# Designed miniproteins, single chains, continued (6), part 8

Each design is a single chain, and the fold is of that chain. pLDDT is the mean over its residues in the fold that is shown.

## One batch from the design tools (miniprotein)

Design m20265
Fold by ESMFold2-Fast:
Structure m20265 (fold): chain A 75 residues (1-75)
Amino acid sequence: SSFIEKLEKKIEELKKEIEELKKKIKELKEKLKTATGKEKEELEKEIKELELEIEIKEGMIALLEGMISWLKKKE
């Protein structure tokens, strides 16, 4: 099914986006080790926002995987 292939491609795109966000979080966490005061607060806020974006994208993947499973049912 071409529709299932489109959903699988979207899952692959979301997984790539999550990996890029994880890399960015890792870089920010390294900066956080030496940050103090206001810079520390801003870095912590940015990390939290990126972690929430990952959670949203992981939720989207779960929904898309559920749709694929439903579409592949022979019943």
Scores: mean pLDDT 88

Design m20266
Fold by ESMFold2-Fast:
Structure m20266 (fold): chain A 65 residues (1-65)
Amino acid sequence: SFKVLAEAIKDYTAKTPEELTLKKGDKVLITEKVDETNYKAKNLKTGEEGLVPLEYLKALSVEHL
């Protein structure tokens, strides 16, 4: 299974029910890459899951292997 730890670098307010709301500094677990610009993630603080644009996230556990 695909799991990547990331951090929100800025606030994001969900625009649709399938999107994830984030606050800057929130830790998220990326569970799926949906396309080149969007990921499915779980907010580890709230437990909510949804789509988030990658530009709002900084990967913490992904290295270029």
Scores: mean pLDDT 78

Design m20267
Fold by ESMFold2-Fast:
Structure m20267 (fold): chain A 82 residues (1-82)
Amino acid sequence: SHEEIALELEVIGAETLAELAKRALEEKRPKELQQKLIEEAENDYKVVKEMLEENPEASEKLKERAEEIGKEIEENKKKLEE
C-alpha cells in the first residue's frame, strides 16, 4: 500500500540519520554536527513512531527496524553526553 511504502521511506531516512550520527560520534566530528544529526534522527524517528501508531498492522520487519533505530539514537545521545 501507499502507506506501507511511505512508512518504509521514513524508516530508511531515520536509519540513515542514526547511522550518520553514530559515524560522526565515532570519528569525533565537530560537536555541532553530532548534535544536528542526532536531532534530525530523533525528528524522523518521531514521524516513524506516529506512522506505526496509525498503522498497527505494519510488517514485523518494519517494527523491528524502528526498535533498532530507537536504540541507536539512545546510544548516540549517551555518547554525545560523554
Scores: mean pLDDT 87

Design m20268
Fold by ESMFold2-Fast:
Structure m20268 (fold): chain A 67 residues (1-67)
Amino acid sequence: KEKEEFIKQLEELIEELKEKVGSVEKALELARKAAEEAEKAGDLQTAAQGRATIEEFERKVKEYEEL
């Protein structure tokens, strides 16, 4: 019943994130600003890593929403 345990853990995480949706959105906004500042500073590697992290997080959130 690995899948059932996994879903239960995901539901707990999603519930916690919903409780803190404002904080999650704020964290993503700060991450986007950091990536933008890195890009302006010419640190393209850091900017790319930041954007990739944001994209991966958004992808996981959408996947969990589909559950």
Scores: mean pLDDT 66

Design m20269
Fold by ESMFold2-Fast:
Structure m20269 (fold): chain A 73 residues (1-73)
Amino acid sequence: PKLYVRGSGDYGVGTISGYVVPAAQTLPGFVSADIDPVTDSAVITFAPGTDVDAALARLRERLQGRARVERGE
């Protein structure tokens, strides 16, 4: 299970590295975060069985519209 993150407006990659990735690292089942500065995006990977929907809700709460977070494959 993965979450896909895309930067927006004034917050971009700085929001991903400074807020999103650190928050994701504290969540159970966190495996990796892969940041692409060219596309202003990140892919956060979780172990099988992780509650990714709870992680998605938490990240959306922290970001308050500064980046888009979507459930991935």
Scores: mean pLDDT 70

Design m20270
Fold by ESMFold2-Fast:
Structure m20270 (fold): chain A 65 residues (1-65)
Amino acid sequence: MIIEGAGALGLFEAIAAASRGDKTIVVVSRNKERAEAAKRLLDHFGLTDVEVIAATSLEEAKKLA
């Protein structure tokens, strides 16, 4: 699953994807903290088996997902 955007919407989409059974989530952001925040939030909700990958462009993310 590829997630674009800043703040709460992107983090909400990460939780929704993980709850549906997605094991790999690619976060597209110029801010590295966004991917780290998504991973911390997933770990907080017990979704620890999810891999979070940071990408700086949508084109890069499509190759990883």
Scores: mean pLDDT 69

Design m20271
Fold by ESMFold2-Fast:
Structure m20271 (fold): chain A 83 residues (1-83)
Amino acid sequence: MWEQIMKNIDRLTKEYREKIFEVAREVLLEEGLSEEEAEQAATVVVWQVITLYAGAKELPSEEELLELARELARELARELKER
């Protein structure tokens, strides 16, 4: 199990980290956050996605990962606007 977790983290970090970050940042900027806030929040979204799939038997498609990143970014933007 630990071997699979490490392989998933490595793959997500190498193949998808930048794509997840860019997609999340773009959504956060559209939601009205500043560039600095969007970068910080996008980093949080990246680690949320990696953490969620670290224990998965199979990684979802790139399209599914990026859609999750958009949804998490919208929710995070909403929380930040209310606080």
Scores: mean pLDDT 81

Design m20272
Fold by ESMFold2-Fast:
Structure m20272 (fold): chain A 75 residues (1-75)
Amino acid sequence: DPGETGREIVARAEARGLSLRELARELGAGPRADFVAAAIQLAAKGYSQREIAELLGVSQSTVSRVLRRARELLA
């Protein structure tokens, strides 16, 4: 469930006192920090990885990597 994955990422970031933009910066997103934060927010709202990819103009593989790296950083 992409909504469950996104909500888990948000909950873990909040538990560490990190905003989604701070989390994106820690992931080394650089100029793409807003993109990474937006992908996590859309996942938390229940959008599928395919829908997020379409909305943000990226591949589904890119969305999958962003969510995976965010979960790994917060583990």
Scores: mean pLDDT 78

Design m20273
Fold by ESMFold2-Fast:
Structure m20273 (fold): chain A 90 residues (1-90)
Amino acid sequence: SLVEKFEKAVEKILEYAREHFSPEFVADLEAALDRLLEEVKKNPDLPFSQVQQRLARALSELLRKHGVSELERTRFLNEAILIFKEAEKE
């Protein structure tokens, strides 16, 4: 299901974040991803492309809030979107 695919993507994104970012960033990221997961669970008709857009927006806002460099923001966003797209293909 879309929910199961999204949950797998969330786990991989959090694993990447734990290896590359502060515990404070990871905590805020977990909270943001949990909120998005609840939105997906409440709206089963939500298109995958819209979930991806909401994910990208939430991640961008968090990265800016934590003062992450433009290069590191770009790397993380690209990796998160790749993880998300690969989960869709399963």
Scores: mean pLDDT 83

Design m20274
Fold by ESMFold2-Fast:
Formats: C-alpha cells, sequence, structure tokens
Structure m20274 (fold): chain A 56 residues (1-56)
C-alpha cells in the first residue's frame, strides 16, 4: 500500500545519501540501521495519523 511504496523510496534515498556522504550503504550493519530507521519513521507517521483520527 501507500506506506510500502513510501518505505521503498525513503530507503533508496537514505542509501544514496549515506553513499554521497562517504558511507557504505552496502555494509550489512549500515543497511540494517537504515531499514530500521525507515520502518520506525513510516510506522510512527501512520500511527500518529490513526491516533489523531481515533481521538476525534
Amino acid sequence: SMSEEVRKIIEEELRKHVESEGGSPEDATVSALITRAVDRTINDRERSRRLVEELR
């Protein structure tokens, strides 16, 4: 769904940014951290939106 597409885009952008800053996005540890950060961000945004709707 929407969040899945957004997750992919953000993950790609973060990988490119890490590489441009001299990092190694291919490194398993760095890649895992990027994926977890994206997951938390997407889930937090979706949960915040749903929470606002519930608190009406």
Scores: mean pLDDT 71

Design m20275
Fold by ESMFold2-Fast:
Structure m20275 (fold): chain A 56 residues (1-56)
Amino acid sequence: MNEAAQRAKEAAERFKEALRARDDEAVRTYGQEIREAVEAAPDDEEAIKASLEAGG
């Protein structure tokens, strides 16, 4: 996994935890990090997969 994909996966995990805790500030922050990672590597299937997992 490249750095962008790894960053997206870490942000996705924290995003899911923030959703469970209903921490709107953390949800916004980690959601933005996932978006930035995907935008930086739009053809990176692992980064895209991580963002989809966060969205489910």
Scores: mean pLDDT 70

Design m20276
Fold by ESMFold2-Fast:
Structure m20276 (fold): chain A 92 residues (1-92)
Amino acid sequence: SKELEEALKRLEELLKEAKEKKLSPLTISAIERAIELVREALAGKATPLDLEIELGMLGIVLGVSKLLGDEESAEILERVIEELERALRALE
């Protein structure tokens, strides 16, 4: 799917930005898991439910980042959530 490939490319760009900004290991790990899940979706190995579960987990990581005052991580994580929501719509 072109939409899944575009989501993967944007997530890889967000991971690069997070690493260049030296964001928290929690944030970097969350982006890496989102990338792995989109790769599994491209391979036909992830379900819409798998993406919905990961969106829930990303929401928790975003909440923790906001609680800690990590605004740079929060901004990146909001963009990761948007890309994973686009990936979910491409599977429906």
Scores: mean pLDDT 89

Design m20277
Fold by ESMFold2-Fast:
Structure m20277 (fold): chain A 83 residues (1-83)
Amino acid sequence: MTVTFTASNGVTRTVDGNASPEELAAVGAALAAEAAKTNRVVVITITTDTRNVPGGVTAAARAALAAARAAGARGFVFFKIKL
């Protein structure tokens, strides 16, 4: 099971294995906050496997959107699901 986060600033982070919803949320939030420092619009793409989608990807999306807004940017999250 793999979850990959890609920010509009080009930064990518991958989380493997049994990542907790809290860990996924922390990664999403940190990446969105970093991207928001240079961009008024932050886009985070979360790429995951449909067979093993962890419930935490929703928490990660919400945390990323909240972090972008807190930094004064507009946030968008897109899911790219691999079959």
Scores: mean pLDDT 74

Design m20278
Fold by ESMFold2-Fast:
Structure m20278 (fold): chain A 58 residues (1-58)
Amino acid sequence: SREFEMTGDLADSFVRIGEYYLEQGDYELAAKYAQWALDVDPDNERAKELLKEAQSKI
């Protein structure tokens, strides 16, 4: 449904911001944004990978 599309778009936006912080070396903020993406869409694979990557660097 369109609701799922909107949920996915919000989660993807958080993932993009988290990926930006990961590139900047701010692993704590990257993990925080990945967690927010998972709070919106728990099945978001990009958010799961981002959280795992960020946590591996802390």
Scores: mean pLDDT 77

Design m20279
Fold by ESMFold2-Fast:
Structure m20279 (fold): chain A 63 residues (1-63)
Amino acid sequence: ALLAAAQALIAQAKALAAQSGDAALAASVALLEKTLAATSAPAAALAVAKALLAQLKAKAAAA
């Protein structure tokens, strides 16, 4: 399901944020998780989760 896929991507983002030790990234992931839990549009939730994970991966690769 789209919601389950979004939750899996959020879990990956949480792991990356935890590895970075960056409180701001952790806060962004927590806010996204709360927002996605309240959404009635799982497809939109999946898109946002993918974008956040991509940003985290790109930031890690750029460092």
Scores: mean pLDDT 70

Design m20280
Fold by ESMFold2-Fast:
Structure m20280 (fold): chain A 94 residues (1-94)
Amino acid sequence: MEEEKKKIEEIAELLGELLGIRFSQTVKGLDEEEKIELAKEFVKKLLEEAKEAGASLDQLLESLKEGLKTQDPSAKKDEKVEEAAKEAALEYLK
């Protein structure tokens, strides 16, 4: 469905942005490749848990939007982590 595809894409974008910010701030001592792999695993686990809990795409989208609102607007993003997390989310949700 066209609406479902739009929600999936928005969820993937929000997950990418959220993890890009968090991995830039909290994950230290790892190289970029290790951060990318860890972010992909985190996305898969989060989406598996949401599916097991019976969360709808709308509920997941709202939760991610709220998560982003709690971040510092000036926070630096890890762009490679952001892209990797977005790709992992799109692969899982398609």
Scores: mean pLDDT 77

Design m20281
Fold by ESMFold2-Fast:
Structure m20281 (fold): chain A 70 residues (1-70)
Amino acid sequence: MEDEAVELVGRATDAAGKGNEEEAIRLLREAYELGVSPRLKEGLEDVLKVAEATGNERTAETARELLEKA
């Protein structure tokens, strides 16, 4: 479960970097539902940084929301 969540967050980071905002948000929400862990929180922080750097505002908002709940 933890490894699957980390894999989904990695895919979300790639999607965010490519500007695929809808896919990035979906993957982030799926990863969060699998379980909150320190590695998931770190991955969410990484996705947030990438989303902010690439102008993916909705992805950044989703990552912040999930980090606040985690």
Scores: mean pLDDT 80

Design m20282
Fold by ESMFold2-Fast:
Structure m20282 (fold): chain A 65 residues (1-65)
Amino acid sequence: MEELRAAAERLAEDFRKGKSVVSVELRGTEIRVKLPKSDVTSLAAADIMAVEAELLGNRLTVEEV
């Protein structure tokens, strides 16, 4: 939970530095991420976060913007 939050923030920061802006919202055990619609790098990052969340018992929701 704290580790997942830190990981999500770290991933968002790295992605923002690289290519695009990532918006991350944590709501209890749900993580919401906003990604650029046609950015394949954003989709790969979302896949990594989804695996991380699943291992920690959380849910990941990805929204394209």
Scores: mean pLDDT 58

Design m20283
Fold by ESMFold2-Fast:
Structure m20283 (fold): chain A 69 residues (1-69)
Amino acid sequence: SRVRELALKSTAAAILGIGYELEGKEEKARLYYEASRLFAEAADAEEAGDLEKAAELERKGEELLEKAL
């Protein structure tokens, strides 16, 4: 389901954020943690049936991940 896909994206971003934090990459860690939060909020919006909000939050999370690279 899309809710599960967004939840997995959130978890993956959080795990990568922890990895960057352990390496002292504070700015990258911050961006991954923020993306994780946005993907989690997107999953909640999707579950609530707010498809437009879910897509917007997912897009913002993806933009942060691109900025981190």
Scores: mean pLDDT 89

Design m20286
Fold by ESMFold2-Fast:
Structure m20286 (fold): chain A 73 residues (1-73)
Amino acid sequence: MKKELEFEIEAAMALISASVAILAAEKKKDEELKKKLEELADRLVEAMEKKDEEEVRKLKEEISKLIKEEEAK
């Protein structure tokens, strides 16, 4: 029960982070970054619906990496 709730919270937090990053990319007119983040967010929603914990974890890391790379600029 707690692990399933933790998984859902982690996925939701990653989706929120991706959404904020998409909005930031839109303001910068970085269409390539926006598209990549939107594709990762869509895949994260799909993985969450399928309860694919491994895919959610992988997508969370990919989203986090893109956000960190953008913030480092």
Scores: mean pLDDT 77

Design m20287
Fold by ESMFold2-Fast:
Structure m20287 (fold): chain A 68 residues (1-68)
Amino acid sequence: MEEARKLLEEGERLGVLGVITRDVALLEKAIEKYKEALKLAEEAGDEELVRQARRAIESAERVIKELE
């Protein structure tokens, strides 16, 4: 659980930086962290973290699409 939350926090930091700098590579790194967090959350049965990770992935993917 703590590891999954840490990965979400790391992803959020990368995601914020990627949005500010318009850097797709940072957003892709954020998505990698979110996917790792999602896997751990699913293994732990933590529905809250699963929802947070899935929403974060969707949000980051949408930003990448807008940057084109």
Scores: mean pLDDT 83

Design m20289
Fold by ESMFold2-Fast:
Structure m20289 (fold): chain A 67 residues (1-67)
Amino acid sequence: VGEQVAGLVWRASKGDVKTGPLIAQAYSAATAGDKEKALKYARQALEKAGASEEEIKKTLEEIEKLL
């Protein structure tokens, strides 16, 4: 689950290396079963990467299906 969450955020962030620490936190939270923290850190990573609100919403919906 954590690997899939990290992969979705990396894809949506277009590989922005500055999002790495936030993606790592989303991965850790997803692996621990903490859905709220996983979504929180995923959103922060996408916002830092400059993703549009539409892309953020779509990616978070995909992550929720994995959790």
Scores: mean pLDDT 76

Design m20290
Fold by ESMFold2-Fast:
Structure m20290 (fold): chain A 60 residues (1-60)
Amino acid sequence: VREKALLALEDAVKRVARETGDLIEALRRLTPEDLREAAERYGVSTEAVRRVAEEALKRA
């Protein structure tokens, strides 16, 4: 469950990082739509991906 949410977050961050050049900046710039698309791709809830994104931001 959490593992798929982390994979979805990683995929979303990598897509945004192609534009920003920085993974932490990409994480900060993730939109609700980016999280939803990644969640749908990995078959997890958008809420699960949002939760792991918030945890990652607190550690950055």
Scores: mean pLDDT 76

Design m20291
Fold by ESMFold2-Fast:
Structure m20291 (fold): chain A 72 residues (1-72)
Amino acid sequence: VELSPEALELLEKAAEALAAGDVESAIEYARKALEIEPESPLALTALAAALRAAGKEEEAEELLEKARELAA
C-alpha cells in the first residue's frame, strides 16, 4: 500500500524525466523503483507509462494488467 522512501524518490525522478521528454531515464528510474517494490501497483503503472511513451504499448499493457491484479 505504501512505498519505501527510496521507491518514492525513484518514481518522482521517473515522472520528472517523462515531463522533460527523457523517456529512457524515466524507464530506468521506474524499473529501479519496481525492483525495490516488485508488487507495487504504483511502480508498475509508472513503468507502464514510461514504456508507452517509448512506443512499447504491448509491454505497457502487460504491466497495467499486473497492476490491476495487485490493486484488487
Scores: mean pLDDT 81

Design m20292
Fold by ESMFold2-Fast:
Structure m20292 (fold): chain A 93 residues (1-93)
Amino acid sequence: MKEEGEKLRKEGLKLYEQGNYKEAAKKFEEAGKLYLKAGDNKKAAISYGMAGQAYYLDGNLKKAIELAKKALELDPDYKAAQALLEKATKELE
């Protein structure tokens, strides 16, 4: 499970670097699901945070907020996810 999660994370990073944020977000979200299933809550949190950031850059604020909250449920001290949640929520005002 962790090996497949790492593969999806690397695929997501490549798509993110290419500016394909929508597909990058999907890869990071799937990586997060695999890490969560493997019991790796810290890597799951990071992967969901990366998915949220990619959704934010794709203009999908609702998904960005959803994934940031999911990351914080797994790692409450994940400052990047807290910053993403604040930023995306303010843009909905």
Scores: mean pLDDT 86

Design m20293
Fold by ESMFold2-Fast:
Structure m20293 (fold): chain A 62 residues (1-62)
Amino acid sequence: SAMELIEEAQRLGREAKRLAEEGRYEEAAKLYFKASDLFEQAGDLASAKVARKEAEELLKKV
């Protein structure tokens, strides 16, 4: 369901934030891209766009 996709995307976003705080930027970016895909599948295009931008920003630090 869309709700399950959103919950999983939010979980991945929290894990990505933790990894970014540890300086693990490439791993964090991968999780944000996965979260973006799940938000998009759920129809939450605004959250998908935010997650994708966060991933792209982290890759600039690698």
Scores: mean pLDDT 91

Design m20294
Fold by ESMFold2-Fast:
Structure m20294 (fold): chain A 85 residues (1-85)
Amino acid sequence: GEKEKAKELAIKYLRKALEAAKKGNGKEAEEYIKKAGEYLGKAQLPLEVGQKISDKLVEALNALSEGNYEKAAKYIEEALKILEE
C-alpha cells in the first residue's frame, strides 16, 4: 500500500544518505536524510518507532554539521536497523 511504499522510499533515501556520509559528502547526506524524513512522515509508523528513528536522524544531522561523517554514518545505520525491523 501507500504506507509500505513510503517506508521503502525512506529506506532507499537513508541508504543513499549512508553512502554519501561514508564518502564525506555531507551536503548530499543531509539532503537524502531530509528526503527520507518526508517519506517517514507518509509511512505513518507507530509513534514510538517514528520517534526513535527521528532521534537517530537528528543525531546524524548534528554529526554532519560537525564534519563527523563516521558518527553520522553510525546514526544513519542505527535508524535503518530500527526502520527495517
Scores: mean pLDDT 88

Design m20295
Fold by ESMFold2-Fast:
Structure m20295 (fold): chain A 113 residues (1-113)
Amino acid sequence: MKRYEIRVTAVAKLRPDATEEDVRLLAAKIAQSVKDAIEKLGGKVLRMEGRVSVEGDTVTIELDALVEFDEKKATPEELGKQVRDAVEKTLKDHPAVDEILEVKSEVREARPL
């Protein structure tokens, strides 16, 4: 198993009636979808940190995860794609989201401890 750093950036336009509670629930669902995608590929989330910012009608959700993963089960590229796809699906299914502007995932090997 190797350790990887995964950075996820999701940018979406909120509906005019979206509340602060809706934004918090969206961020929580995105974090859970990232964790579920990683675990589905046999990975383990060791640490996950998130930041949410709202500017006008635009929400930016940033997640940084440290993951332990068996490189024999999938490539870092496949891991990044599954995480991105899970986040995009979560945004599409969420009632507070009017439009998805950007979904990005970056995966890199972490420094050995």
Scores: mean pLDDT 84

Design m20296
Fold by ESMFold2-Fast:
Structure m20296 (fold): chain A 82 residues (1-82)
Amino acid sequence: SALQEAIDTLEEVVAASTSPEAKALLEAALDSLKANPDANPVVALENLIEGLKSALKETTDPETKATLTALLERLEELLAKA
């Protein structure tokens, strides 16, 4: 499912990230997704994307900006298929 692909993508990015800020943001997003496993995949992905876009606007860490930008591209592709 698109929701499972989003969870797998977030777990991959968390494992690869060296930024504490990026890890904390993405772990919070993962917890939110896992708390609502029966959520509509489109609505869950839209909420995730909007949350990450807000985080991207507020962060000043270049590594976190790069990580969130790449992740948003992948998640928007998943949303387009959902």
Scores: mean pLDDT 82

Design m20297
Fold by ESMFold2-Fast:
Structure m20297 (fold): chain A 78 residues (1-78)
Amino acid sequence: MMEAHRVFSRVARELYEEAFREALEATGDAEVARRVVDAAFTRVWERVMANPSLSEEEVRELLRRELRREVEKAVREM
């Protein structure tokens, strides 16, 4: 077991810069963008720990989905 944990670590490292860029473009605030990315990545990490059978593609899709949700929430709360 633990494959999902390793997949998450790799995907998170690869996608962090892209995620931050998207959040920054949507919010216009670097501090808000960092909080959005951190929240999205934490949420996906919790899901990966709850379901270690998730594939790399499923983890990538979850990261994109959670990032979009956190961006929408942050923009609405601004």
Scores: mean pLDDT 80

Design m20299
Fold by ESMFold2-Fast:
Parts: C-alpha cells; structure tokens; sequence
Structure m20299 (fold): chain A 114 residues (1-114)
C-alpha cells in the first residue's frame, strides 16, 4: 500500500511537471508490485521517493525565493539519476536519454519561477 501510494504520487508529479523519468519510476514500482517482486519495487520506490522529495522541495524554495536551497535539491535530483541502480535502469524504456532531456526541461521550468 505505501509503495503503491508513493508510486502514484511519483506518477502524478511526473505528469504535472512533464518529468518522464519520475513518471516511469512510479510505473516501474507498480509493475514490480503486480509481479510480486518486492525487492525491485523497493529499489524503484527509493529512487522515486528521493526524486519526488527533491522536486517538491526545489519548487517550494523557488516560490520562497531561496535559490540556493532550490539548486541544492535540483542537485540531489541529478545525483539520484546519475546513480540509479542498473536493475531500475533496465526497466526503463530504450528512450532513457529522451527522459533525461525532459527532466532538464523540468529543471529549467523550476528555475524560471525565480
């Protein structure tokens, strides 16, 4: 239940901010849960949870005008993407590079909020 709730939240934020990586991490959690693969679901959920938190906090600090903290959370999001486990990466689409470019667009949108 908690993993499914986290997955749905990741999908919601991915759709809201056009972040295909976050959306697909959430979808991967649901797919692993349906398959009964709890360990893979947990790995995907950890990545989705950290990205979800980083996006929310970056947006919050940009709205407050705290650019330093906003950039810190943006940095955390990029660090998670750079260090995703191969098991999680293997369940992403062949268009992983395209999803990375969509995340860059999301980060530019957050920066435009000032």
Amino acid sequence: DLLAELAKRAIELGEKYNDEILKRLGESVLTYLEAGDLEQAKEAAIAAGVLTHAVEKAAEYLEKGDEEKAWMYIGIAFAVLSNLPLSVLGNLDEELLKYYEELKKLLEKLKEQL
Scores: mean pLDDT 68

Design m20300
Fold by ESMFold2-Fast:
Structure m20300 (fold): chain A 73 residues (1-73)
Amino acid sequence: SSELHKEILRLIGEIISLIGEIFDLERELKEAEKAGDKKKAEELKKKIEELKKKLEELKKRLREVSKKLDELK
């Protein structure tokens, strides 16, 4: 089950990276809103929503792989 451990670490890495990207974009969104840049704010909101959906999919996969690891010692 070293392969399951590697998959868990890869998923954790992807989740951490994606959380960081979302936080950076949310910061950019606040700046765009303060500047009155409606077009940039709309584009950033859409990208943030897409990344949040991907984050939920990765979290679900991590839970599934973790459960499988618990079943296979």
Scores: mean pLDDT 86

